# Designs tried in a protein design run: designed miniproteins, single chains, continued (5). Part 100

Each design is a single chain, and the fold is of that chain. pLDDT is the mean over its residues in the fold that is shown.

## One batch from the design tools (miniprotein)

Design m19473
Fold by ESMFold2-Fast:
Structure m19473 (fold): chain A 98 residues (1-98)
Amino acid sequence: MAEELKKKAEEYWEKAAELLKKGEDKEKILEAYKKAVEYTKELLKLLGMPEEVIELLEKYYKAAVEQDQEAIEYLAKKFGVDKEKLEKSSKAIAEKIK
Protein backbone atom coordinates (compact mmCIF):
# COMPACT_ATOMS: atom_id res chain seq x y z
CA MET A 1 0.00 0.00 0.00
CA ALA A 2 2.63 2.59 0.96
CA GLU A 3 4.81 1.51 -2.01
CA GLU A 4 1.87 1.95 -4.41
CA LEU A 5 1.09 5.42 -2.99
CA LYS A 6 4.77 6.41 -3.28
CA LYS A 7 4.83 5.27 -6.93
CA LYS A 8 1.56 7.11 -7.72
CA ALA A 9 2.75 10.31 -6.00
CA GLU A 10 6.06 10.19 -7.91
CA GLU A 11 4.29 9.51 -11.24
CA TYR A 12 1.93 12.48 -10.81
CA TRP A 13 4.69 14.84 -9.65
CA GLU A 14 6.69 13.89 -12.78
CA LYS A 15 3.59 14.20 -14.98
CA ALA A 16 2.75 17.65 -13.56
CA ALA A 17 6.32 18.87 -14.15
CA GLU A 18 6.32 17.50 -17.72
CA LEU A 19 2.92 19.02 -18.55
CA LEU A 20 4.05 22.37 -17.11
CA LYS A 21 7.28 22.26 -19.19
CA LYS A 22 5.29 21.49 -22.38
CA GLY A 23 2.80 24.31 -21.75
CA GLU A 24 -0.14 21.88 -21.81
CA ASP A 25 -3.75 22.73 -20.92
CA LYS A 26 -3.99 24.49 -17.53
CA GLU A 27 -6.70 22.12 -16.26
CA LYS A 28 -4.51 19.06 -16.98
CA ILE A 29 -1.53 20.59 -15.17
CA LEU A 30 -3.66 21.48 -12.12
CA GLU A 31 -5.29 18.02 -12.03
CA ALA A 32 -1.86 16.32 -12.11
CA TYR A 33 -0.60 18.50 -9.23
CA LYS A 34 -3.80 17.85 -7.26
CA LYS A 35 -3.41 14.07 -7.62
CA ALA A 36 0.30 14.23 -6.71
CA VAL A 37 -0.57 16.10 -3.49
CA GLU A 38 -3.45 13.72 -2.65
CA TYR A 39 -1.29 10.58 -3.03
CA THR A 40 1.54 12.22 -1.06
CA LYS A 41 -0.89 13.11 1.79
CA GLU A 42 -2.15 9.51 1.95
CA LEU A 43 1.44 8.21 1.98
CA LEU A 44 2.40 10.59 4.80
CA LYS A 45 -0.67 9.53 6.82
CA LEU A 46 0.32 5.84 6.43
CA LEU A 47 3.87 6.69 7.56
CA GLY A 48 2.44 8.29 10.72
CA MET A 49 3.50 11.84 9.86
CA PRO A 50 1.97 14.55 12.09
CA GLU A 51 -1.12 16.43 10.85
CA GLU A 52 0.94 19.65 10.75
CA VAL A 53 3.27 18.17 8.09
CA ILE A 54 0.28 17.16 5.95
CA GLU A 55 -1.18 20.69 6.31
CA LEU A 56 2.16 22.13 5.17
CA LEU A 57 2.00 20.02 2.00
CA GLU A 58 -1.49 21.37 1.25
CA LYS A 59 -0.35 24.98 1.83
CA TYR A 60 2.67 24.39 -0.41
CA TYR A 61 0.36 23.18 -3.22
CA LYS A 62 -1.90 26.23 -2.81
CA ALA A 63 1.09 28.61 -2.76
CA ALA A 64 2.99 27.03 -5.66
CA VAL A 65 0.12 26.20 -8.02
CA GLU A 66 -2.84 28.44 -7.06
CA GLN A 67 -0.78 31.51 -5.99
CA ASP A 68 -2.71 31.60 -2.71
CA GLN A 69 -1.31 34.67 -0.94
CA GLU A 70 -2.27 33.44 2.54
CA ALA A 71 -0.46 30.13 1.94
CA ILE A 72 2.63 31.95 0.58
CA GLU A 73 2.69 34.22 3.66
CA TYR A 74 2.32 31.23 6.01
CA LEU A 75 5.19 29.30 4.40
CA ALA A 76 7.46 32.36 4.29
CA LYS A 77 6.95 33.00 8.02
CA LYS A 78 7.22 29.35 9.09
CA PHE A 79 10.46 28.62 7.19
CA GLY A 80 12.01 32.09 7.33
CA VAL A 81 12.05 32.21 3.53
CA ASP A 82 11.91 35.49 1.63
CA LYS A 83 8.25 36.08 0.73
CA GLU A 84 9.26 37.74 -2.58
CA LYS A 85 11.20 34.62 -3.64
CA LEU A 86 8.20 32.38 -2.91
CA GLU A 87 5.89 34.78 -4.80
CA LYS A 88 8.25 34.83 -7.82
CA SER A 89 8.45 31.02 -7.86
CA SER A 90 4.65 30.69 -7.56
CA LYS A 91 4.12 33.33 -10.29
CA ALA A 92 6.54 31.54 -12.66
CA ILE A 93 4.55 28.31 -12.24
CA ALA A 94 1.21 30.11 -12.75
CA GLU A 95 2.52 31.91 -15.87
CA LYS A 96 3.45 28.54 -17.43
CA ILE A 97 0.01 27.10 -16.55
CA LYS A 98 -1.67 29.88 -18.59
Scores: mean pLDDT 67

Design m19474
Fold by ESMFold2-Fast:
Structure m19474 (fold): chain A 50 residues (1-50)
Amino acid sequence: MQTKTVEVPASKKKEIAKKLNIPESMLKVGDEITVTEPGKDSTKYVIVEE
């Protein structure tokens, strides 16, 4: 079982928030969001500061 990790710059957290249907204000630097979809590997999104 493999989880793919994707780093998301804080400037792009709005795009991830829209994809996950979550308000951007709910995401902050250092947050980790794991998404598992049927038939796909789990993807972990990590919000990073630049």
Scores: mean pLDDT 74

Design m19475
Fold by ESMFold2-Fast:
Structure m19475 (fold): chain A 70 residues (1-70)
Amino acid sequence: ASREEILEAARERAKENGGLLTPEQVMELAREFGADPLVVALLAMRLSGKGRVTPEQATEAIMEALELEK
């Protein structure tokens, strides 16, 4: 999947929560794009420090997890 596709999906999910994604939503998004949901959640949490992330942070975490699996 392209970065653009992941970002669009992340933005759609974030609209439900005022522009942020929960760890559960990040894990669901990771599964949709073939990334390890636990790895993506850990990376996203590290970027936020608060347990919720922006669509951009979720996209970066998914891209990083996909690179680690290559």
Scores: mean pLDDT 77

Design m19476
Fold by ESMFold2-Fast:
Structure m19476 (fold): chain A 55 residues (1-55)
Amino acid sequence: SIYDLIPTEPLPPEVEEALLRSLKEIRPDYVRDPSLPLPLEVLEVIEEAIKEKEA
């Protein structure tokens, strides 16, 4: 479910920074606010990446 993918807590800043760098290559107009949870479109990219790598 979408709600199961929305994190209750933000990612560690180091991990979030690495993910933002990768996402910026895919979506250069994306800007992350660290005080807010990740938007659904970003969560979809993360889920897809995890699915491919951590299957």
Scores: mean pLDDT 58

Design m19477
Fold by ESMFold2-Fast:
Structure m19477 (fold): chain A 74 residues (1-74)
Amino acid sequence: SALEEEARRAIAEAERLLREDASAEELRKQGLRLVGIGARAHREPEALSEELKTEVMAAAIRLHEEAQRKEAEA
């Protein structure tokens, strides 16, 4: 589905931002995008597998934690 492809791309982008030590702002922005995908999946339960929903949530949490660390160090 389109949402499944969007979710996979958003997870890949999250991993890229973490590898490239992106700014807290960029991590927050991508985290919000992942949260938005999760909200859409809640409204369309058949659009995303449970495994992919778990990966979206894990990626969002990781970006949130890294952004908080960067903001605390500034």
Scores: mean pLDDT 85

Design m19478
Fold by ESMFold2-Fast:
Structure m19478 (fold): chain A 71 residues (1-71)
Amino acid sequence: MEKEEKAKKMLKSIEKRAELAGTYPDLRSIERIREFLEKEYPLTPEQIEFLDNLRKKAEEQRKKGEEIAKK
């Protein structure tokens, strides 16, 4: 129960920080977070979907960075 609350809080905190910072964590950071959560707490399908959505947003941010660097 406590581990579930911590995992949920952690995911919510990541999304909020990304919104406030105007950037999403990179793909490697998202993978490390998933590995950490899987070790401490089995992920629910909803949490997996949330992480997949974060990965998608991070990849879009990376592509934008590459486009700017290409100029």
Scores: mean pLDDT 66

Design m19479
Fold by ESMFold2-Fast:
Structure m19479 (fold): chain A 60 residues (1-60)
Amino acid sequence: MDDMAAALSARFGMDVDVTRDLIARVQAAVAAGATTLDQVHQATGIGRATLDRIGDQLMA
């Protein structure tokens, strides 16, 4: 998780703590049964464009 947060933080140009929170929210939705980025967006409220950029790494 830490490596993923650091890598995505670099891609988005945002703080690693913010990126880690984003990853945790996405992973919680996936653990709850979300299998698509649309389902994760619905469950978390995170922007679809943001999920499109990180979701493939979290759902792989």
Scores: mean pLDDT 70

Design m19480
Fold by ESMFold2-Fast:
Structure m19480 (fold): chain A 59 residues (1-59)
Amino acid sequence: SSFPEVTEEGIVLKRHGDEILVYQDRVLFAIAPISEYEKIKKLMTEIAKKKGQKLIDLT
């Protein structure tokens, strides 16, 4: 695939050009523009906290 791999479990945020890639347990499940980074990070941090998961920001 053309998207980068992640090795970390939980929620991972990674920058790919002008996009933020959102991974859940190494599976890509969402793509957002970099302009939405703050909103995505806030939302994913809240989801991770509620689920007892790690959030790893690789952007």
Scores: mean pLDDT 83

Design m19481
Fold by ESMFold2-Fast:
Structure m19481 (fold): chain A 114 residues (1-114)
Amino acid sequence: PLPPPEQVELRFEAELDADGRVRLTKITVIVDGKELPTEKVSAEQLRRMAEAARRVAEETGNPGLRALADFYRHLAETNDEVELPGEEGREALAYLLSQATGIPLDVAREILEA
């Protein structure tokens, strides 16, 4: 396991579509100045991630988890495929999600890997 990061940044890349709407295409995790690898995630996988986050949000009543579920669903509705953090970036995000929401780290990992 990696030590807890001192600084975590999220970088969002977006395009304007033909209708002038902003479409998020890539999310990158940067830990202590180092850019972590991304991977391609399908709309189907994003819908599964949204459902996992929604269920935990309903069980815990946490508004941040509800916002995360809505965010993943929006990505699935606007993209056939998006680049999201790979394994190392997901671990950093799981740690932050656990700290921010109070859910167990293993539950945070399940939401990000569903």
Scores: mean pLDDT 80

Design m19482
Fold by ESMFold2-Fast:
Structure m19482 (fold): chain A 113 residues (1-113)
Amino acid sequence: SEVDAEIARIFREALEKIKELIEKNDYEGIRQVVAEFRARVDALVDAAGLSDERKAKIRYIVSLVEQAVDAFIEGKKDEALKLFDEAIKTAREMGLDEVARILEEFKKIIESK
């Protein structure tokens, strides 16, 4: 759907910004990008007229990404990777296949550090 495409775009833009900040070890910048990412997804799902169940699952994926990034910043790499796996699984179960692909790319970046 158009909403699913917009969600994927928000995830992609966040990933590209976070990737650059990881290379710079700019952890405060990463936290800011994640907060902006959360706000953009929340605004989109509230405006889009999605079911409450679908909104909750999208917010759950975002929460898992936030937790994974925090775990990575704290040096808890294995915890971060498990949280990404749960986010990828949830996205695929929802049919958000492009979001899942973006999250798989994010996981690979974390694995390489």
Scores: mean pLDDT 90

Design m19483
Fold by ESMFold2-Fast:
Structure m19483 (fold): chain A 63 residues (1-63)
Amino acid sequence: MEEELRRAARRALEAGRRAAEARRAHSSRDAELEALEAELERLEAEVAPFDADAIEEAVRAEE
């Protein structure tokens, strides 16, 4: 369970990083940004069953 939560947190951070990179790129990357935002939504849904405190702890451990 903890490892799965940690994996989800890592994926969320990676998706966030890619979304930030896509946003920094020119507006021609709108499609890429939308795809990354959709991926973030899916990752957030994946961690939704977990306690918010547990998610914050896992994210801090990855940072």
Scores: mean pLDDT 68

Design m19484
Fold by ESMFold2-Fast:
Structure m19484 (fold): chain A 89 residues (1-89)
Amino acid sequence: MKERLEAEVELGVAEIALAVEITIIRKKLAEGRPLSDEEIEEAERVAERGRATAERAREEFPEDPRVQALAEAVLEAAEELRRLVEEAR
């Protein structure tokens, strides 16, 4: 129970971080402003941290449908952020 709650909290934090970064990048792209190298590097770090957190949670709780669903949502958000960064290069 405690370890599962910790995984759910980590996944929730990752999802929020990804949603914030996606919103920031989308706003900058909508304004026609080019992304700086530092902004690209930060977005890549957020995406990689989210992916690592989700993959670890899936491996630790492979039979927990709630953890699997939360991890899938985080992975989808990380891939969306990565796609936005690739389009901005």
Scores: mean pLDDT 84

Design m19485
Fold by ESMFold2-Fast:
Structure m19485 (fold): chain A 82 residues (1-82)
Amino acid sequence: MSRQEFLAAVRELAEAAGLSEEEIALLLNMVGQAATAIEEGADPEEVLAKLEAELARRLPAAVFARLWPGIRELLRRYAESV
C-alpha cells in the first residue's frame, strides 16, 4: 500500500462517518504524521497506541468507536508495506 492509497482510504472512512472537511483535514494530518513516524523506523505498535490516544481525546466517543478499527487496520497494512 502506498502512502497516497493509505491516506485516500482513511479519507473514505472519515467521509462515511460523516466528518466535516475540516475534521477530515485534521484526521489526515494526524494519520499522516503516524505514517511518517513508521517510515522513519518507529515501532508500529507504539505509533498505533499514540494515535489511538490522540484520536480518542479529539473525537466524540461514538465517532472514534466507528473510525478507529478501520484506521488501525489501514495503518497496520501500511506499516507492513514500508
Scores: mean pLDDT 86

Design m19486
Fold by ESMFold2-Fast:
Structure m19486 (fold): chain A 91 residues (1-91)
Amino acid sequence: STAAKKASYQGLISLLENIKATLSKEPDEFDLGVVETSLASAIVAGRKDPSMPESVIDALQRALDYVSRGDIEGALSALDEAIALLRETLA
């Protein structure tokens, strides 16, 4: 349903905002590991959702790749893109 889709996308936006908050506060190796696991899980769940735009999955994959390389600024940029794309889908 439209309501279930909206709730699911809002949940993902909240998760990504929390990941951004973690990355913005001098993340240690444990914080980075939690972020990588959370992003990988979000990508798997998103790929199983036929309503999820491929552009969102691509942005999440870029965020994960940046985190894995220690590129925090690149990761934050990719997360902002994913959040913007999700918000646009809800408008």
Scores: mean pLDDT 87

Design m19487
Fold by ESMFold2-Fast:
Structure m19487 (fold): chain A 92 residues (1-92)
Amino acid sequence: PLEEALRLDEEAMRLLGEALRARAEGDLERARELAREAVELALRAAELLSELDPREAEGLRLVAEALYAALVEGDLARARELLARARALAEA
């Protein structure tokens, strides 16, 4: 499960980079599609990690939800809240 989770996380990060680039180019619809795909992969990676490292899995889940809120829904306030929670988990 760990190797599969890491592969999914790497692919999610690649797609997130492409989503941010598309957004910078003004292609908001492509950016949302890429962001949705990245979030789906990140949530799958978190699920695979949940029995091995529950705290890191929760952190990844919060980051994925924050990215969805920011890039798909445009809800920056929710994204900031979720990222703050993820940061708190990483510092614990």
Scores: mean pLDDT 82

Design m19488
Fold by ESMFold2-Fast:
Structure m19488 (fold): chain A 69 residues (1-69)
Amino acid sequence: SRRAALERERIKLRAVIALGERFGFEMTQKMVEAGLAAVDRLLAEDPNASEQELVDAAIAAAEAVKKAE
């Protein structure tokens, strides 16, 4: 539904904001892409995942990319 799509976009926006707050000037495009991909994966596996779980997954994915660089 349109409402579910808007909620998904709101959660993705919150994840991007959290990534910016955590990494600041160290943020790369690869980190943002990895974070958003982690949100999409978790929502596909658990549609009822909490906003905090989704944000935490995005941060963990971004940290993994940063460590690989």
Scores: mean pLDDT 83

Design m19489
Fold by ESMFold2-Fast:
Structure m19489 (fold): chain A 80 residues (1-80)
Amino acid sequence: SALEEAFELFKEYLQDPSMTLDQFKTFLLNLGVPEEDIEAVAAALVRLHRADPALFREVFDAFRTGKISVEELLALAAAA
């Protein structure tokens, strides 16, 4: 699933192989992702990484630091 693929990318990004899927979901909720949008955000992250891993890192850093919204993340993924 997109959620599982995004979770593996996130584990690699943080270099934390012990992180759980529940911790990843909690992380997204804490960033302001509504529960109903978690799958869409996961798919967007996977799409960005497949298009350009460097762009994925920049967009994800902007997202996790609150510089871009969920809507902006989804729009950037759609444009990739």
Scores: mean pLDDT 81

Design m19490
Fold by ESMFold2-Fast:
Order: structure tokens, then sequence, then C-alpha cells
Structure m19490 (fold): chain A 70 residues (1-70)
């Protein structure tokens, strides 16, 4: 089966593919996922920091998206 929208954005984050992430976030059905928390309480910004996705971290910070300390 096809990847879910969440799996697609997580893959872009893992690969630090900022262009692909921006393309995915242009979809209004995907954009709310920037505030989503997975079953471990991790946001996309938390995952970006975990994977060392420096370009995506800088992009999210430029949008005013803030991580939680946990």
Amino acid sequence: GALTRWQQVVRAVEEDDLDRLKELLADPRVLPLVNFRNGKGETLLNLAKKYGAERIIAYFESLGIRDVPL
C-alpha cells in the first residue's frame, strides 16, 4: 500500500529533504501534521532534531514552531 501522509512527512524529515517537506506541507490536509504528536509524544520538530535534519530544523524555527523540552 501507499505511505500515509504522516509516513511521507516523516521520511522527508529523516532525509532532511526540505524541498519535499515544503511540497507536502502545501497540502492543507498535511499542514496540521506540523503540530501532531506521534504515540511517543514526538512532533516533526522533535523528529528532525533526533535525525539531525538541520535544514528542516531551521525551516520550522523560521515559522515560529517551537519544540517542547521533553
Scores: mean pLDDT 77

Design m19491
Fold by ESMFold2-Fast:
Structure m19491 (fold): chain A 63 residues (1-63)
Amino acid sequence: GASAYHAGRAAAGAAGGDRAAQERVGETAFNGSDPKTVAETLREETGLDEETAERAGRALAQS
């Protein structure tokens, strides 16, 4: 939902992602609740380490 979108954008921004990265991660979180897919997108867009991205993906799936 909308909360997942905003949380995904915030997570990407906190990881140093630009506007495009924030939008991409936000949309991924909005359209799906699979923690692995969100974590992979966050890692690809921001360069965040795998462990931190996996924790963020699980948190976003709960929103």
Scores: mean pLDDT 77

Design m19492
Fold by ESMFold2-Fast:
Structure m19492 (fold): chain A 84 residues (1-84)
Amino acid sequence: SMEEEAQKKIEEVASDESLSYEEKTKAAAKIGLSYYKKLAKEKKNEEALELVEKTEEELKKITDPEERLKLMQETGKKIEELLK
């Protein structure tokens, strides 16, 4: 499933000893948003798709890993609500 593929990629990033905490959190956020984007497209949910794309743009402006984590947690909850 797409969720299993996304989880595997996140685990691969988490186990990569060459990456810093900042690089791991940035990579995990990109994987998570890619998963939500695909899911929104499959469910034909335009509101969820727009929220994913808006979050991708906001993440480009964020350098603090803690702020990135908070944005991802907030966005994830909103997307899950829209998709169910």
Scores: mean pLDDT 81

Design m19493
Fold by ESMFold2-Fast:
Structure m19493 (fold): chain A 73 residues (1-73)
Amino acid sequence: MTIEKLRELYEKAVSSGNGGAVIVVGTALDLVEQGRVEEAIKKVEDYIKKFSDNKITVNFAKEVLELLKEELK
């Protein structure tokens, strides 16, 4: 279920034309498909810090974090 939501979010990121958003969502999706959910969370948090000036990238990263935190509940 979370993987399907991340795939939908990835398609939205690609459609946005924002390279940072594509990298963030794509990296999280890859790690989650490998069962590495905790690493995905840490990586996305690092991307929020790195791309803090890019509002589109940060918004996508925040949506990814919400999905990943729901997966751990």
Scores: mean pLDDT 82

Design m19494
Fold by ESMFold2-Fast:
Formats: structure tokens, sequence, C-alpha cells
Structure m19494 (fold): chain A 87 residues (1-87)
């Protein structure tokens, strides 16, 4: 259901923030990002998909800004942001 997809997106965003805050390896941050991209691709309703993408982009922009001192994490997050924006 779309409610289940929304809950999954919120859970993945929380996991992403925790991984970045915990200085997890870039590969782990990327793996969570790939799960997030896969979940966003499963949204069939175009209006809900657009709102979800915009929310994720805003979240990623904030996460990048707050972690500017971690260039490895920022590089992975910027790559993820570009892929989300292209959806």
Amino acid sequence: SEEELEREILRLLARLAHAVASRAPAAEIRAIGDELLGTLRRIEDEELKRRAINGVLAFLDDLIARNADDPEAVAVLRELRAEVEAL
C-alpha cells in the first residue's frame, strides 16, 4: 500500500541519518540509499511520487549541510540526491 511505502521511506531516511551520524562506511550509506531509490521507484501514483521525491530531496539537502565536515559521506549523499532528482 502507499501508506506502507511512506512508512518504509521514513524508516530508510532515519536509517540513513543514523548511518551518517555514526560515521558508517560509504558502502553502507550507499546500500541504504539504494533501498530508498528502490522504494521510491515502487510508487505508482505520480502526485504521491512527486511529493515523496521532494521530501527526500529536502531531507538529503539538510543531511548534506549538517555533515559538510565528512567529505566521504557528502560525496555519497550528493550522488544519491542526483539519482533521486532524476526519478
Scores: mean pLDDT 90

Design m19495
Fold by ESMFold2-Fast:
Structure m19495 (fold): chain A 68 residues (1-68)
Amino acid sequence: PVDGVFRAVRRSPWTRARNRELFGRVPGDDEPYVFLKSAVFEGVEGDPNDPSELVLLTREEAVALYKA
């Protein structure tokens, strides 16, 4: 399910650590969150250490992109 995938991405150790580095905290569910493009878009490879591979999305935006 889309919700399960989105939740798993948000809860991944890497995603949480990266958001903590960038924002000094882990944002809430309705706040913008940093994701790897590869975690949001199927079949896309991303380098987690490359800033250009990061996207800042709300939950609603991430779900919309995943469904497209």
Scores: mean pLDDT 54

Design m19496
Fold by ESMFold2-Fast:
Structure m19496 (fold): chain A 96 residues (1-96)
Amino acid sequence: AAPTVTISPSELIVKEGETATLTARASGDGITGIAWLKDGRPLPPRAEVRLSDDGRTATLTIKDVKPEDEGVYQAVADGAGGTAVSEGTKLKVIKK
């Protein structure tokens, strides 16, 4: 089957200094992994990514969230049927 990928939650609002966590789940044949994008670009250097042993779940964690971490996050899954890109998840940061 062609790959699919979804992010949970679809929208996340966090206060500055809190931890933001997004989870991507991929389905389909031959999934090789999940990559993350912020506003169509590579992730900020503070973002931590954990991929599950089967390559089908990726967790993105941003600790001590800053205003610059606000944006639209997407997951990209590569599989035997091609590449899937998730709908954008909006991360909104509220200043302290």
Scores: mean pLDDT 82

Design m19497
Fold by ESMFold2-Fast:
Structure m19497 (fold): chain A 68 residues (1-68)
Amino acid sequence: SELDELLRKHLSEEDIERVREMVEQAKTASEADRNKLLAELAQFLLEKGVPREVVNRIVMLAAREIYG
């Protein structure tokens, strides 16, 4: 998927696993907790040095996965 390709390009395998865990957790979370998890995902990616434009793209793709 486009999400997996972007994650592999910018993150280590351990960090990719963390992102996958956050996305799976968000699928079963309440609306408020989903919003919190998406914000935490964005912050995590920024702290790992992922460029802002790529963070925005990853968060959008993750949201599609969570809400689709």
Scores: mean pLDDT 87

Design m19498
Fold by ESMFold2-Fast:
Parts: sequence; C-alpha cells; structure tokens
Structure m19498 (fold): chain A 84 residues (1-84)
Amino acid sequence: AEADERIRKLVEELEKLGKKNPEYRSLAEAVRRDPGAYLRRLTQLQEELAKSLADLVNKMQSLFDEIKKQIEELKRRLEELLQA
C-alpha cells in the first residue's frame, strides 16, 4: 500500500540520518513500532512546512514587488535627468 511504502521510505531516511545522529535511530525504531501514529504526525509536519513555505514565498514576492517599484522609480528619475 502507499502508506506502507511511505513508512518504509521514512524509516530508510531516518536510518540514514541515524548514522550521523543516534537520536534518528530511536525515531526509526519508534516508527517501526507504531507507524500509524508517526505517519500521521509526519504528515501534519509536512502540511505545516508547506504552509510555512507558502507564507515565505508570499513575503518574498511582496519584497520583490517593492524592489521592482523602487527600480522603476529610479529609472523614471534618471530619464527626467537626461531630459534636463
């Protein structure tokens, strides 16, 4: 099943991380013991991360729009100076 495959992939990734940090080995064992509970928690974390990324993208877009406006204003001022 898709859920079983997702759990397997998560356990595999946690085991890889566990080679660098023993805490991730404990997490891999916990996921194997109760995969349903941890799958739900990880899904919630993924949803929260996606929401945070969307918020960041929106903030970055607003910053880019502000910078574009500043460039357009500077360009207009330079054009006015060239006409003088």
Scores: mean pLDDT 73

Design m19499
Fold by ESMFold2-Fast:
Structure m19499 (fold): chain A 87 residues (1-87)
Amino acid sequence: MRAEELRARREAMGGEPFPGVEEMPPELLELAEALLRAAELALEALKEGDEEAIAAFESGDLEAIVKLLEEKGLHKEAEILRKYYER
């Protein structure tokens, strides 16, 4: 059964000593979510042939990626990435 298989996998993962996800600072979780969202937008723009997004993705320039997020209306994610870009 699919439920039993999924449960077994979760138990196998939970049974081993892992670094506590609960110990991860919320700030790092927000950063991870912002990076994932930026990657999704970059891939979507690549599919559409957006040269600006392709250039930003190829260079790995966080400043260019932040500008793309702002243009797409993802201001929260852009602000989070900009904070780490300025580090």
Scores: mean pLDDT 65

Design m19500
Fold by ESMFold2-Fast:
Structure m19500 (fold): chain A 91 residues (1-91)
Amino acid sequence: EKKKEDLEKLKKIQDEFAKEILPESLAKVKEIAKLPEEEREERLLELLDEGLERLIELYEEIAKEIPEYREKYEKAIESIREALEEARKKR
């Protein structure tokens, strides 16, 4: 859990994810801001869904690379998937 090596692996995975995803997400938000107000909310919800799917990918990678965190991150993935499914049913 609190091993320095595990924390270094976690930070590396998170840093690589942030470096890849953050610029792309910011560019998409800027494009959505140019849309008519009626479309902006729907497009922002779509972007949120995409972000949550990417977060699942990140958590799956952490679960693979750090076995001590596997159960915790697998439960987090399941919670995110349930939230996405419930949100999609209400739309």
Scores: mean pLDDT 77

Design m19501
Fold by ESMFold2-Fast:
Structure m19501 (fold): chain A 60 residues (1-60)
Amino acid sequence: MLTEESARKAAEEAVAVAKESRSGALAALGQVRDGYRKSTDPAAQREFREAAEEIERIVA
């Protein structure tokens, strides 16, 4: 996911999965962190970072 729109969609889907189960939340957290590392667009990185923070709150 390289565009802000694609990142936002991926982030929202990951957060939705995280709300379904704890195992899903850990997998989703890994996916959004990977998306953050692979993104070069600051807006896309922001979307993944905010999703990671949201998922971390869900599993806290």
Scores: mean pLDDT 77

Design m19502
Fold by ESMFold2-Fast:
Structure m19502 (fold): chain A 66 residues (1-66)
Amino acid sequence: MEERVKAAIEALKTQAEALLADGYSLEDVKKMIEDGAKALVNSGLLTEEEAKKVREEAIKYAEDLA
């Protein structure tokens, strides 16, 4: 459980950093993070509570980079 949450956070952080470096807006990156977390819930890989933590951590990272 913890390892899956950590892996999801790191994956979304890496993607957010790459998109910001490519010139995507913070709003587009935040939407990507939200869509990614939702996809993980829909596929059964994360619970809603785990997805909330993943989303919050990745969004904070993206906001700190922008």
Scores: mean pLDDT 83

Design m19503
Fold by ESMFold2-Fast:
Structure m19503 (fold): chain A 77 residues (1-77)
Amino acid sequence: SRLEAAKARVLELARQIPELSEEEIAALERALGGASTENQLLAIEIAAQDAERFIAQGDYAAAKETLLRLAEYLASA
């Protein structure tokens, strides 16, 4: 599904960010697991696009911040 593809893409990008710890990736994976709404799908897709751009620019700090903010947003829903 589109939602499962978006979740997989975020986790793939997270594994490319050296500054993300295993604990932070696990928290993101848990937050993604609970996501099921259209608004959550849109947030996941936007975060994936932004993180991919930051990684392409070598801005791993911004990529990390993007995915941590996504995890917080999803956990607060």
Scores: mean pLDDT 87

Design m19504
Fold by ESMFold2-Fast:
Structure m19504 (fold): chain A 54 residues (1-54)
Amino acid sequence: SHIDQALAALDQGDVDGAIEHLKRLFPDQADSIDRYIRPLDVEHLRAIVEALVP
C-alpha cells in the first residue's frame, strides 16, 4: 500500500519519497500536503502516516 511505502521511505530518511506516496493516497489533497505537511519534521510526518494505518 502507499502507506507502507511512505513508512518505508521515512525509515530511510526519504521525506520527499514519503510525501509523494501521501500525494498518491490523497491526490485531491496534493496541494495541501505540499503546503502544510511537507514543512513538518520527520517525527510529525511519521506520526501522521502512522495515524493512517488501520
Scores: mean pLDDT 79

Design m19505
Fold by ESMFold2-Fast:
Structure m19505 (fold): chain A 99 residues (1-99)
Amino acid sequence: MSLKTIAERTVKEAKQVLEAKTNGTKVTGLVYLSRFFDYSLLLGYDLRNANERRQAALEFGIEESDLPIIDQVITDLIYGRLSVTTNPEDGRLLSVEAK
């Protein structure tokens, strides 16, 4: 699978999270978004920092035009604006919904 395809699927999942937040629904199957968080953590990025969020997203292959969507999802997750369920064995993101 190409880096471009992985990045595009990550953006698609991020859009689904923002839609779920707007509609008060739950979204599951966040495989690519979970991989993005794992990748960022592995490389030592502090996602609370706006410049580091941008650098992590670009390094993951996300397009400049999609950065606002990714930034919004990351900040909503980090600052507790969404209800999150993680896998207790590996910390992977399983689902998100509106608070």
Scores: mean pLDDT 79

Design m19506
Fold by ESMFold2-Fast:
Structure m19506 (fold): chain A 91 residues (1-91)
Amino acid sequence: GFEEAMTSRPLTPEQRARLEAAAQRLKDLSDNGADPETLRNAMDEAIRTAREAGVSDVEVALMEIIHGIGVATGDYAGAARQLADLLERVL
């Protein structure tokens, strides 16, 4: 139900490591002033990793919204930081 879509579930150690790596990569790329294409690709990979790890559809939709805001505003670095923060909340 709607309530179930908002509940986090336990991550396996492998899933946790993949999400930690994705969040760290986004933060590093944002902090180091990576180009927009690199930031977009890193955000796409992070969203796929989260979906594959079984992060809730609601949280994945929020990640997609953050990515879309980055595309619409051109603030890819800001979007990548927000996505990294959201991934850290799932860990």
Scores: mean pLDDT 79

Design m19507
Fold by ESMFold2-Fast:
Structure m19507 (fold): chain A 82 residues (1-82)
Amino acid sequence: MLSEEEKEEIIEALAKGINAQKRGEATEELGNAIGELLQTMGLSDDEAQELVAEALERMDEVEPVSAEEAKEEILKLKEKFE
């Protein structure tokens, strides 16, 4: 089970990625990074949907970053949780 701190870090990184995708900055690399993070966490589709829903609620609270910057943050989280 994810701690509140770990959950917050994941939600923030996902929110930044979703924000970039919504602005039309979707890249194959960003999409792959999101998928790899969720797979590394061993999440089911239902659990992944829950995290994504919370990230959507946080999307307006995060600093707008480029798709490349969001990808880097997501990949760093993946490495941390491996």
Scores: mean pLDDT 76

Design m19508
Fold by ESMFold2-Fast:
Structure m19508 (fold): chain A 77 residues (1-77)
Amino acid sequence: MSDEEMAKGADEGIKLLKELNGSESLIKAMEALKYLALGDLEKARELISEAIELAKKQNDGGSIAMANSILNSVVVK
């Protein structure tokens, strides 16, 4: 899968989550994934930190799991 395809998938996911009134933490985690795919590691790290903070307040296990997955990718790269 190309980085462009991954970024487009993330954009579509973000739009769908907003339309479905999804959690703010999950939306920020998807935004972090988009910027990670585009190579913007600084922006991705900023967004993932915000997603983790929001997920902690909501006790949202799904958002926490997704945020940790993205964070591991950023740390390795």
Scores: mean pLDDT 71

